Designed miniproteins, single chains, continued (5). Designs and how they scored, part 72

Each design is a single chain, and the fold is of that chain. pLDDT is the mean over its residues in the fold that is shown.

## One batch from the design tools (miniprotein)

Design m18489
Fold by ESMFold2-Fast:
Structure m18489 (fold): chain A 91 residues (1-91)
Amino acid sequence: MKLTREQIEAKIREFFGDELSDQEIQILTDTFLGYDQDQDGVITLEELRALEGDLYSDEELERMMAALDKDKDGVVTLDEFLEAVKRSMNS
């Protein structure tokens, strides 16, 4: 699915409610958009390689994907990204 900045912000607000400030919502939105370059609503290993491939090895990028992708389908949806952020906050 294609997501705009406004749709990502709306999903973050829906997912976290009042737990995040508007500034924190903007930071998470910018982070997701940085990885989801074609705005299809998922982060792929290919997108991570395109953005970070000169800083990180394929093995490092695959580990980042594995940490975010809880169902192991090789993509990270916005919902999986937000679930990972929420787990980090509630640990």
Scores: mean pLDDT 69

Design m18490
Fold by ESMFold2-Fast:
Structure m18490 (fold): chain A 55 residues (1-55)
Amino acid sequence: MSVIEEVARGLLGAAVSAQRLLIERAKAANKPQSVIDALEAGLAGDEAQLAELEA
């Protein structure tokens, strides 16, 4: 495993955590559903990328 892969996992993990927090805050603030849907799509993409790096 390379240092680059370790850094990428750490960064993606942090991004996923931050995106989850932002989605929860957006829902609490009653942001438009289109905004929430876009954030959830982005989170799903980052989660898939993280899972690929963990494989």
Scores: mean pLDDT 79

Design m18491
Fold by ESMFold2-Fast:
Structure m18491 (fold): chain A 91 residues (1-91)
Amino acid sequence: LQAARDALIARARKFFEEYKKLLSPEEKKVVDEIMDVAEAAIRAGKTPAELRKEILRVIEKNKDKLSEEQITFLKIFADWLAAEYARAQAA
């Protein structure tokens, strides 16, 4: 189970490293903050709902730094990561 969580975190970070190549320095900080709170929540054993809530808080705090398309994408990412985390916990 820990291996599955570590693999999920690594996969999410790798995905964002590619995405970050096209972002401004300010937008990169938002993505890094999302990943840091997501990793902390997963490692702390929080629920998928709590993980999603933590990510949404970072998005809301930084909404003035993000485009509407970026906000939509990051919300979809939050839903995806919460679903993958639920599966990793069930395995």
Scores: mean pLDDT 82

Design m18492
Fold by ESMFold2-Fast:
Structure m18492 (fold): chain A 86 residues (1-86)
Amino acid sequence: SELLAEAEELLKKAGEEVQKLLEEARRLGVSPEARRRIEEVLRESRVRISRLMSQLIQNPSQALVDQIRALIEETLERLREILEES
């Protein structure tokens, strides 16, 4: 329960950061190719997060929460790199 709540809070904060990056991408006028790359990264991340969340619900562990955190950090870094490349 506490570990699930921690994971949900991490995902909420990640969603807010993703929203900020998407608003910056819109403001910068990134290329259609950059937009497709962003969509691909977000799709892949959602699938991986969904799998980890399912595992966390079945058998909560700190290791799974740490994996979710690492995946979020990886996703945000990939999005920032796409924005820097324009």
Scores: mean pLDDT 86

Design m18493
Fold by ESMFold2-Fast:
Structure m18493 (fold): chain A 64 residues (1-64)
Amino acid sequence: MMSDAEVRAEVLARARELGLSPEQLAELEAVMDHLFAVRAANPQITPEQVLAALLDQIAALKAA
């Protein structure tokens, strides 16, 4: 099972690889902080589910 720190590192590495703008990175970090706060309140949500949601968001941002 991944840690929250590992999810954060993977998401940011993927975003940098895909060339997201500083504005898009700031939006992604805000969403990431929100999802980790939701997970802290709802421990049934796994780090892997947060990773999947954030990777889908990166893909959508790149496609735009």
Scores: mean pLDDT 81

Design m18494
Fold by ESMFold2-Fast:
Structure m18494 (fold): chain A 97 residues (1-97)
Amino acid sequence: SLLEEAEKYYEQGKYEEARELYSKYLAQKAEELEKSGPGEGLEKLEELARLLAEWLLKQAEVFAEEAGLDLEEIRKFLEEQLREVEKLLEELRRKLE
């Protein structure tokens, strides 16, 4: 699995390789979304959004540690962005019902 391989590289500190594999995995999930019906498409979109959020949090943690940035500020920013994505998914759910 591309996701499992990406996670292994991330744990090894090979962040560039992990990033490449996560990008490929997200692209596969996006392709699955394009082939899905309305209800199934929303479910796959929610899964894709969750995976992207988890990846961004891991990247923010590494970047904050290496750049000496405030991880708490980055976390709050990402949580705010995730909340906006959740609102968009709820709007899409209403339109597809």
Scores: mean pLDDT 67

Design m18495
Fold by ESMFold2-Fast:
Structure m18495 (fold): chain A 94 residues (1-94)
Amino acid sequence: MKIVEKVIEVPKEASNEEIAKLAVEEVKKIAGLKPGDKVYIYSADEELLKAAEEAAKKLGLEAETFLSPTVPEGTVVVSAVVDGVTYLVEVKKK
């Protein structure tokens, strides 16, 4: 399986909405997502999951969310699969 991964670090002061928006917009950009395409969202933080789901919906994307205790707090991972390629964007605080 081909995997394309991008990790983005944000300041400690970054809001959940800013983190979520950045993660979803970046996966959309690198994977070339269109309205109706699906993203998979992972975080240990329910507030980050909700923010990322809302960010995805604003871009016309379908979102499936997973509460994942193995993801560090303050981190969100958004993934998409396009033409057999898995795209992963991780946004984390410094």
Scores: mean pLDDT 85

Design m18496
Fold by ESMFold2-Fast:
Structure m18496 (fold): chain A 83 residues (1-83)
Amino acid sequence: LSDAERIVLRYAGEEAVEAVRDQLSEEQKERVLREVREAADDPSASPEEFIATLREALLRAGVSEEAAERAAEGVRAMYDAFS
């Protein structure tokens, strides 16, 4: 991934976490955001691996499957729009 692509994925991931904020405690939100930022900082990660990491982190935090899927779709759509 280019640096610009990583910036887009990080932003999209943080926005996705914010969209499901009401389903997360502050501690869970901090944990998910840490995982998202760490995944975005991995220069070997693909967009697919980043999106999978986000989805799994949200599911582990107790976010519904539907909300986690919407979050993943949102990140994909933002990444695709950036091209």
Scores: mean pLDDT 81

Design m18497
Fold by ESMFold2-Fast:
Structure m18497 (fold): chain A 67 residues (1-67)
Amino acid sequence: AMASREEAGLLAVRVANLAQEIIDLGGDPEEAKRLVDESVATAKAGDLDGLQRVLNEAERKLEELKA
């Protein structure tokens, strides 16, 4: 239980870091905020699979900005 909560927190932090990088590269700050808000809500719900999906979306958006 505690380990899963810590993992959820770390995944949410990773999404926040990717969202900041999206903003720094000229991405949409509103989209970045939505990713962070969704990751926080998903982490609070304990939905690790949902967090992984949000993380994957953030990574994909960042890759599109680097292309």
Scores: mean pLDDT 81

Design m18498
Fold by ESMFold2-Fast:
Structure m18498 (fold): chain A 92 residues (1-92)
Amino acid sequence: LAERAVEIARLAAVDPERARELAVELLRELSKEPGIEVEDAEAAADLMVAVAQLAADAGVLETLEEIIRLQVSDPERAAELADEAAAKIAAL
């Protein structure tokens, strides 16, 4: 999961259409997992691509990749990095 999300984030900066396709596929697969509901995979994919592009523009794409990887192993550290990334994106 985390590696696929990281690939999507990297692609969003250079090939947003391909990133969107992969994000839709990932979200559709996740919607089959117990406890995860994704009603609009395309809208969620558009949001994921937009966030990744904003992260790239703010120079925090590597931080976004780390956040994605840490979500399972260290969610508190992921949240701290997300706050830092959000502050830089808001300053664009």
Scores: mean pLDDT 73

Design m18499
Fold by ESMFold2-Fast:
Structure m18499 (fold): chain A 70 residues (1-70)
Amino acid sequence: SPAEEALRRGKELYEQGKYDEAAKAFTEAVRLSDDPALIEEALSLLGKLVREHPTPEVIRYAKEAVEAAR
């Protein structure tokens, strides 16, 4: 699914140290998914990014993802 592809891409970007791009991809996964398990995993990874790599872009995407999950 597009949501699973976005989650996978986010993980790959995270491994490459592309944290802003990873946060965007995880946020896209949340927006595209209706699966609670996938949403929870993407939000968990975004939370880790906010704790470890708190750039303005990471924080902005994390806020957007939390809003989208409501």
Scores: mean pLDDT 88

Design m18500
Fold by ESMFold2-Fast:
Structure m18500 (fold): chain A 68 residues (1-68)
Amino acid sequence: GEVKRLSETEYELFLGDKKLGTLTKKSETEFELKLDDHNTTLEAVLDKETKEVYNKETKTLLGKLVDT
C-alpha cells in the first residue's frame, strides 16, 4: 500500500486507489492507524530509511510513505 501525507500529523493509507484508513502521528516513527471499514485502531511504525510503514505488533507491511 501507499501512505500519503495530508498534514504534519495526518496521513492516509491506500491500497491502489482504495483508502483503507487514517494514520495519526504520535512521534517521528510511531503512528495510530484507524481502519475505515473496521472500528479498530492499530499501532504502526515508520522505518525512516526505507520509508516502510508496518504494523508494530505483527510486523506486517502496511505501505510505503510517499514523499511528494
Scores: mean pLDDT 80

Design m18501
Fold by ESMFold2-Fast:
Parts: structure tokens; C-alpha cells; sequence
Structure m18501 (fold): chain A 66 residues (1-66)
């Protein structure tokens, strides 16, 4: 799954998501803002972007484009 297609997520944040157990389409669909905030090592800039978007809609868009 190409995690870098999610708004605000570059290569390093994508690697952090995979390390936290959000590397598959099913795991990404289960990712909520609450779980996102519990992931250690995500930059504040990434959290700021993700708080401004519909996270679930952007995940589905990124999965459809992969």
C-alpha cells in the first residue's frame, strides 16, 4: 500500500505507520485520529495536516489510487 498518497504523509511518517502496525489496507481502514495520536514519533506537522482533513476519506482515496 502506498502510504505517501495520504495527505501530509511522506516517506518517514509512512515508515512510522507501518512500524505501528498500519501497513495493510485493512489496518489503515481501522486507523482513527485517536490511534494516530498514540503512534510514537509522528511529526507534529503531519498531525496538524491530518487533523484538518477527513482522515477516513483520504485513506480510502489513497487506497483506491494505489
Amino acid sequence: VNLTKIAGIGKVPAEKLVAAGFGTAEQLRALTREKLMQIDGLPQAVLDVLNKIDLQADIERALAET
Scores: mean pLDDT 71

Design m18502
Fold by ESMFold2-Fast:
Structure m18502 (fold): chain A 116 residues (1-116)
Amino acid sequence: APLPPLTEEEIRAAVAELDFDIGFIVTRQDVDDPVRSEMLLALKKEYKDIAEEIAKRLGAEVVGDYNGKILLRLRVESVEDLRKLAEVFREIAEKYGNPEFKKMAEGLEAFIAAVE
């Protein structure tokens, strides 16, 4: 099924909480299966090339430009989706030398280890 449209409240919450250069939040999560979730990844406009690469690799929706940030919508349905997300973040961290993506990859890898 296609992802439901983001509400203005979800977009405002994401922008307010992500007062960082790069960050993400869980916008929706299945109560019975915490792996099944929807997330927003926010990047400053200066990271547009990184955002486009992530969107291409993950098939993520580029939601738009909000308060100087590019928002990517990510849907996770399985542990395999989490592994792909962690791999992409690790490769981005190595390619661009960005410590925020390394921390995000490590966090996802720890979560995968906890649920398997």
Scores: mean pLDDT 75

Design m18503
Fold by ESMFold2-Fast:
Formats: structure tokens, sequence, C-alpha cells
Structure m18503 (fold): chain A 97 residues (1-97)
């Protein structure tokens, strides 16, 4: 499971998405499914309509994360933590510009 999550992250990066953008997409899709905010629903809908391949990859990532949380898969959750840490570093660099 951890390997598949890494593969999806790598594919999204090859498509030009940053760790920050990937993290924002996952959060938006997860929030939209849980009844979310208007902003999260709008982002999820736009992604599904304009970049369906990216939407499907992000959806698969979200399902893998949910499965890892249910099973206590610390290895897969560590991959998520590394992605979030990288996203935070990217966000800090953008704020310095």
Amino acid sequence: MAERLREIIEELRKKGYSALEITEIIIAIGEAEAGGTEKSKELAKKLKEEEPEVYELAKEMLELIREAEREGDEETLAVVEELVKEAMKENEELLKK
C-alpha cells in the first residue's frame, strides 16, 4: 500500500503538481465527500471536469489513506506525513517571495 501511494504521488508530480497542490487536492476531495465547504466542492468538481485523470489518482490516494488509518498501516501514514511536511516547506518558500 505504501508503494502504491508513493507511485501516485510521483505521477502527480510528473504532471506538474507540487506537494502543496497535491495535499490541497486530497483535502478538498475528502472535505467534499464529507459534506464540505462550497470551496472544497467547487475545487473537486472543477478537477473532475477539467483533469479527470488527476481527480481519479487523488481519489485513489484518499482511499489508500483511509484504509491505512483503519488497518493502522504506519508505513503508509508515514508517506502521508512526509508529503505534508514537504507541502509545508513549499508553502513557507512561497510566502518568502
Scores: mean pLDDT 78

Design m18504
Fold by ESMFold2-Fast:
Structure m18504 (fold): chain A 65 residues (1-65)
Amino acid sequence: LEEMARDTIVGTARAAGRGGPFSEEELREIAQAAADSVKEKLGIDPGEEAINEAVRAGLEAYRAR
């Protein structure tokens, strides 16, 4: 479940990075919203590490466009 939660957050940020021009702050907000959604639905807090990984993945996805 923790792995699935992290994959969901990272995947969401990565998709956002590919889909539009977002700043690091905007990608962090997207990752945080995804983390909040996962916490609400599954009761799992993916933590700061998952959010940081998601922001990095989103920035890398945008760069790779």
Scores: mean pLDDT 77

Design m18505
Fold by ESMFold2-Fast:
Structure m18505 (fold): chain A 79 residues (1-79)
Amino acid sequence: SRKELFIALHIVANETQVFVLQRRDLSPEQRAQVDELAARIERLRQLYKSGKIKDLDAFYQELLEIDDQLTAIEKQALA
């Protein structure tokens, strides 16, 4: 479905943003936050691949929350 395609795209986008942030000069606190978000994305990827997602809307909202947190870290790192 289109929703499943959007979920897959958001997982890849979030992983790409983590990859970029891990190569920036971040504070120790920011690095810890990025590493925690990377672990959350990996858990969501595994759930997606397993087909065990019961609520696609809740799953998609969690991906959007991760995206917002990654974007906030990037803005702080650039300020």
Scores: mean pLDDT 84

Design m18506
Fold by ESMFold2-Fast:
Structure m18506 (fold): chain A 60 residues (1-60)
Amino acid sequence: SELEEKKREIEEGLEATREVWIEYMRKLTEDEEELKRFEEKLEEGMRELIEWFHKRLEEV
């Protein structure tokens, strides 16, 4: 469906963006614990953004 296609596009776009931010953080820190914490926090934030986009798409 159109809705499912839009949801997939958002998830793929956010995943590509996530990869870029992780790479930047890797250049800024040599602390594996800090990098892991950053990745976990980024994953949580991305999940919240995906839910927000999904809700918005379902209201249109």
Scores: mean pLDDT 81

Design m18507
Fold by ESMFold2-Fast:
Order: C-alpha cells, then structure tokens, then sequence
Structure m18507 (fold): chain A 81 residues (1-81)
C-alpha cells in the first residue's frame, strides 16, 4: 500500500545518512538524536513529494536522501562543536 511504499523509500533514503552518523558520531545519545532528526526530515520529504509534488519513487528517494544527508552532515558539525 501507499504507507508501505513511503516506509520503503524512507528506509532506503536513511542508509547513507545512518552510515555517516555511525562513523562520525561516537556518542550514542547524540547519534540517536541525529538519527531521529534525519528520519523525520526523510519522512517529511517523501510525504510532501508523493502528496504535494506528485513525485515518483526515484524522485522521492533522491530528494529524501539529499535532505537526510544534509541534516546528518549538520548533526556531525554540531557534535564536533
């Protein structure tokens, strides 16, 4: 169903951001917080893409991955401060 498609795209979009956070953020609490932020952004981008912009699977995945990576990179920068 539509919800299953959304979850699949979100999980795929999170693969690279999760690896980045695992590699760059050693503190488990900071990593968990960053993962939550990254997931929320990915979910928002996918939902907006499908419901507002009428994106297909590939477009939603690419947009969510980019947005999630941007948030992950910001979280890494924040953790380094």
Amino acid sequence: GALEGFEEVVERALEEPERLLEERIEDEEERRRALEEVREVAERVVLEGFNVKSWGYEEALEAARRAALEVAEEAVRRAEE
Scores: mean pLDDT 80

Design m18508
Fold by ESMFold2-Fast:
Structure m18508 (fold): chain A 83 residues (1-83)
Amino acid sequence: SFEELIKRYKELAEKLYEKIKSLPKEKQEELEQKLNQVADEAKSPEEFLDNAAKVLKEYGFEELADELREVGLELIKLQKEAA
C-alpha cells in the first residue's frame, strides 16, 4: 500500500505539473513563488500540504489539490506509524 500511495502521489504531481504548464507564463511564475513561500514558511510536512492545497485551489486546481493533500497526508501517517 505504501508503494502504491507513492506511485499515486507521483501520478497526481505529474498531472498537476502538466496543468501548470498550460497556464500563462506570468501565472506560472506567480504560482511558483507562492508555493516556494509556503514551503519556506511551513513548520511541518502536514502544514506544507495544507497550505500548498490552498494555493492550488486559488488557481482552479481544486480536485488535484484535494487528492494530493489526502495522499500526501496518508503517506506521512504511514511513515510515522512504521516501527
Scores: mean pLDDT 84

Design m18509
Fold by ESMFold2-Fast:
Structure m18509 (fold): chain A 62 residues (1-62)
Amino acid sequence: TVENCYAYAKYWALIELKCPDTKLKRSLIDKVISVWKDGCPGTKEAIKAQEKGKQEAEKLCK
């Protein structure tokens, strides 16, 4: 679903950014894997959701 694309992008970005409070926690890794199993379609809505997820991760890392 589009919501899964958002969650996947958010948690993956948090891991990649190595956020001080959330970096590489097992729960984040498990969350990314769980969300990705449903896939993220290449629709415009999914792409926008993925972008929002990344932006939210950046806000949480500051």
Scores: mean pLDDT 69

Design m18510
Fold by ESMFold2-Fast:
Structure m18510 (fold): chain A 76 residues (1-76)
Amino acid sequence: SLVERARELAEEGVRFIKEGRELMAKGTREDILRGTGLILRGIGLLWEAHLLGLRDPEAREIAERAAKEAGLTLKL
């Protein structure tokens, strides 16, 4: 299901972005580098969820809510 896949991608994407932000807040060079990598991975997952949302309105709502929770605006 597109909806189930969008949920998985959205949940994982938000989780990576939150974890990445927490690491960056610690302020060490290693934590900033690792945190940046997690944020980029999370953004990629939210983009995949967004693309599924172009095909299904329920998947779109899931992706939009996740992007908002992560503090992002996604555009094609």
Scores: mean pLDDT 86

Design m18511
Fold by ESMFold2-Fast:
Structure m18511 (fold): chain A 93 residues (1-93)
Amino acid sequence: SLAEENEKRGREFLERIAEAAGISLEELEELLLKNNPQTAEEELAIIAKAYGEEALKNILKLLREEFLKRKGDTEENLKELKKIEEKIVELAK
């Protein structure tokens, strides 16, 4: 059931990303299939590049909320999050 729980969590996160970008889950899945991202940062950067600056801001806010909820707001975690956010922004250029 751990694999099923991980798949469900991944789907729920993609649904929330689609909502943050203002698109359907189906449109998001088609975009990701077409671009075949190799990392989570590449995935989010592709979405941000396709749907613009407002989508990027909303996705980064969602990522921050989920990251901090899961790992907590320690100084080390905040530094890790900042590096992830900076990488996504660079890849979305």
Scores: mean pLDDT 79

Design m18512
Fold by ESMFold2-Fast:
Structure m18512 (fold): chain A 65 residues (1-65)
Amino acid sequence: SHGGGAAAGTAAWGARNGGMSEEGAKRAADYSKQGGGDEEAGRKAAEFAMLKDGEKAEEYARLTR
């Protein structure tokens, strides 16, 4: 719902700080927004990204879709 922006922002921020590229961070954020549309989904995607990289964040978001 309307919280998707916050979730996406969280995912992007976490992915970037986890060492992922800016493009990867944006992609993770978009996937998070589409997958869960809420802050929890974004946070989980960001956490997953930090464990590895943007590719992992994408996979995680895909699974939670």
Scores: mean pLDDT 56

Design m18513
Fold by ESMFold2-Fast:
Structure m18513 (fold): chain A 110 residues (1-110)
Amino acid sequence: SMNEEIERLLRADTPENRIRAAELIIRMGERGEEVEVDGSLMDPLNSGAHVAALLSREYGWEAVMVEAPSEEAERETIRRLVAERKVPVFRAGITPERAAWLQEALLAAL
């Protein structure tokens, strides 16, 4: 499955594998598919939380809940957090818009 491929890439930690895993995670989010990788946060229905738990656990990135008063502020918060090597977590899960902003931020931080 794509979840198994994401876990495989992240376990064999290289910059290229991190980029590929991030691309797959974002693609799954854009399709409304749940990322079910090994290791979980306390919100099992939130695919963004599962991604945050994996990145925090395996790479030491701090998980930070995104709370913003507007879409523009949310997009900027995502960009800032990723630049600081922190993982944005969303209460309502990852939407296609959030997945796209996360992709841009991750690619810019590499």
Scores: mean pLDDT 64

Design m18514
Fold by ESMFold2-Fast:
Structure m18514 (fold): chain A 66 residues (1-66)
Amino acid sequence: IKEILLKYGISEEDAERIEHGVKLAEKAGSKEEAIELAVEAATAALKEQGLEDKIEEVNEAIRKAL
């Protein structure tokens, strides 16, 4: 997932933080929570970086990858 986040312009620091959270949620056995966490965190990071036009595409990529 980190590679997808980086491809769409999310910073390396934000991408690493999001991937860590996703891995923790996956280990807890909640794949749906991992997807939702990744989508919400990526959306917030994209908005802060002015990449709102990429939100829909990134969210689709996350849901497909997880």
Scores: mean pLDDT 79

Design m18515
Fold by ESMFold2-Fast:
Structure m18515 (fold): chain A 77 residues (1-77)
Amino acid sequence: SAETEKVTEEVNELIEKAEEAIKKGDLEKAHEYAGEIQKLLKELYEKDPEAAQKVIDENREKLEKLTALAEEAAAAA
């Protein structure tokens, strides 16, 4: 659906922003983006598991790093 496509596009955009934040050493921004990505992926998985799995497969290594950052942020907060 158009809504599923928008969420998928937003997730991909946030992954790029998170990577850029990490490259700049802005860990606070990276943690914020990681949290948003995790939230959107959960929403996408509930609505369209196939689309969610495709995003995960295409970005597996990047998402693993961002998931670790999100877990660290949650533990530190």
Scores: mean pLDDT 77

Design m18516
Fold by ESMFold2-Fast:
Structure m18516 (fold): chain A 74 residues (1-74)
Amino acid sequence: DEEKIELALKIIAEALGVPLETVRKAVKELEEMAKAGMEPEKWQEIAKKYRARLQELMKKHEDKLAELEAEAAK
């Protein structure tokens, strides 16, 4: 499970163009805020925005991969 988390953080760091350490710190801060009693409504709002951004990044990567595959096929 730690390996999967580490891989996900590396992918996010690469996609955003920031150091892996920066992403780890941001994730830890979000976890601590959630544990510190952030209101459930606020947490759901943040989670929705985070998921939407991840989906956008994943789609952008898939589009780039499809473009590269199409270029290689020519």
Scores: mean pLDDT 64

Design m18517
Fold by ESMFold2-Fast:
Structure m18517 (fold): chain A 64 residues (1-64)
Amino acid sequence: MAYDYYVEGLEYLGKQNPEGAISAFNKALQLDPSLKPSIVSQLEKEKSGKQAETAEKILKQLNA
């Protein structure tokens, strides 16, 4: 279940849908906090690419 939301978050990230990604990643972390390092690592990669704005929005929510 938690991993399913993590995958959904990555799909929304790829579609440049920050609201969808934030919702999915928040659900993943609520179910399994141990996914946070993987999510953060992936978002840091995206910050150096064409999806930087989407990645920054998600990182802001995860840091709150």
Scores: mean pLDDT 78

Design m18518
Fold by ESMFold2-Fast:
Structure m18518 (fold): chain A 87 residues (1-87)
Amino acid sequence: PVLLPKSPENELILRIQELGAEGRRLLAANAPPAEIAEVLARILELIGELTGDSERGREAARRVLEAAEDLDRAFELTEEAAEELLA
């Protein structure tokens, strides 16, 4: 059985979820700040790709960026947003 259609949007959402989880793993491992920042930047890029230049997309990216002072929370919000979009 196929649970999710093979669509570009679903691929982007799944990739965003993967990057959020990867960011949390890197934080737990005390990875270099540059490596963590690269993951966050990739997440923001994919959110932009997924939502376009929409108000919702800009707001989501802004919230993640604002939470960047607490990177664990930023990655948590990224995963939550991806789960909401898949539902």
Scores: mean pLDDT 68

Design m18519
Fold by ESMFold2-Fast:
Structure m18519 (fold): chain A 65 residues (1-65)
Amino acid sequence: SAAERRRIVAEALERVVREADGADARWLMDTAVAAGSPEEAFRRALAEASPALRALLTRAYQEAA
């Protein structure tokens, strides 16, 4: 469901903010504010984030699903 997908994405983003280094965590938080939704924030992060941050996001999504 859309609600379940949103929950998984929100949990993945929240987890990654805690695990990422300060610069990546700050970038992700700023991106989330600009995006206006967890799904859009996740999409932008997978497209534009550092390789390390993208790897953390992919892993967190798989673990939350």
Scores: mean pLDDT 83

Design m18520
Fold by ESMFold2-Fast:
Structure m18520 (fold): chain A 67 residues (1-67)
Amino acid sequence: PYPRITVSSERTVSFRGDSRTFGDFMAELERRILAGELTLLEPLVFTVTEDGPGDYVVEGSFRVGET
């Protein structure tokens, strides 16, 4: 049996950055989810755009709930 996720508040989280800042962002997001501080209310979808030769911009916006 899986417990029902209880959400106390919802908000939109937006990200825009490069591959390094994306890695840092994902590590912090994972930490907060594993600590039970935050849950994802939407699938994580990111758009990666080449802004120059070998330079990539990662963008995403998604809803989260605080548990």
Scores: mean pLDDT 76

Design m18521
Fold by ESMFold2-Fast:
Structure m18521 (fold): chain A 109 residues (1-109)
Amino acid sequence: MAAVEAGRKALEEATAELKETFEEFIERLRKEGKEELAERLEKLAKEKGPPLAVVGLGYEAEKAGDKETVFLVAEMALEMERKRAEKSGDEELLKLVEEEEKKLEELKK
């Protein structure tokens, strides 16, 4: 398979899965009353796409000392990786995601 064609198909599939997980996370934030965070993520995603929106929000939150938003960004990133691992059947990656989820839970205490 040509490298360009293989890369394009992989990007399209990864983007579709990521977009669905991102939309679910935005809806969750709104249901939790975190509407400002949901709107900020949507604006960043329109500008840069979902992965860079998550990174950008994390960077802003870290600079502001907003620990709660840093945890939300980490949770979102783990949800995206979990969906990727489930789609690929990567059980080892799923175990790594579970371990990081446990670490986040401990940090929230």
Scores: mean pLDDT 71

Design m18522
Fold by ESMFold2-Fast:
Structure m18522 (fold): chain A 63 residues (1-63)
Amino acid sequence: GAADRARGDALIARGQELYAEGRKLLAEAKTLDEINRGIGLILRGMGLLFQGGLLRGEPAPAL
């Protein structure tokens, strides 16, 4: 329904934001803690993109 599509869109937007933050953190990482944090954000972002795509019934947008 419309609620599922709206939630899917919100999850995709949040997933893209977290993925971008994770990639930036990983590129600037100087310590193993920062690397692990960046990877964690990337994985969370990917998970939200996948979940959002399922709710919309469409492929997730490009990262």
Scores: mean pLDDT 81

Design m18523
Fold by ESMFold2-Fast:
Structure m18523 (fold): chain A 85 residues (1-85)
Amino acid sequence: AEKPVVVDATVTAVDAAAGTVTLALTLSADGKTLASKTVTVTAGQTTTITLSGGGYTLTITDTGPESVADVAAGQSGSAQGIAKA
């Protein structure tokens, strides 16, 4: 089975020297938080992130920002996806 989900991301750290961004992610479905995970992504590189919770798994391919100069700690965003049971 597949379920519509929302991933909320908050930037917790930016390392300009390494070109990395650390994200706190939450996976939610039907208004309930299913999973939380902290991941580090590298600017200009593809990172595969797996979030699992509540019997559902979402795999995200994140291409990262083009540059960490456009990213600041405390920034937040969200995206929609489909998780598999």
Scores: mean pLDDT 78

Design m18524
Fold by ESMFold2-Fast:
Structure m18524 (fold): chain A 96 residues (1-96)
Amino acid sequence: SEEAEVERELREFLENVDAAIAEVRARYAARDAAGAEAMVAYIEEVRRRAEEALERARAGERSLVEAVREMEREVADEVIAKVDDEEDRERIRAAV
């Protein structure tokens, strides 16, 4: 049941990603075009990793739950890499 719930949530995310990108551009591009495109690039990276997680699970390389947890860890590492405050980086590391 957990695998089926995680798959549904991940597929819903993938179905809504284009709408999320459009909303980011509509809301932020006029006041901060560079920041809007940075957020879009990040959302597209999360999409790519979500698609990889689903493909690895379908290939039988690992369970979907394990694949999503690995993706979440990779996304957390990317967020940490983009944070220039060392105290905030330590807080994120402690949370994962």
Scores: mean pLDDT 72

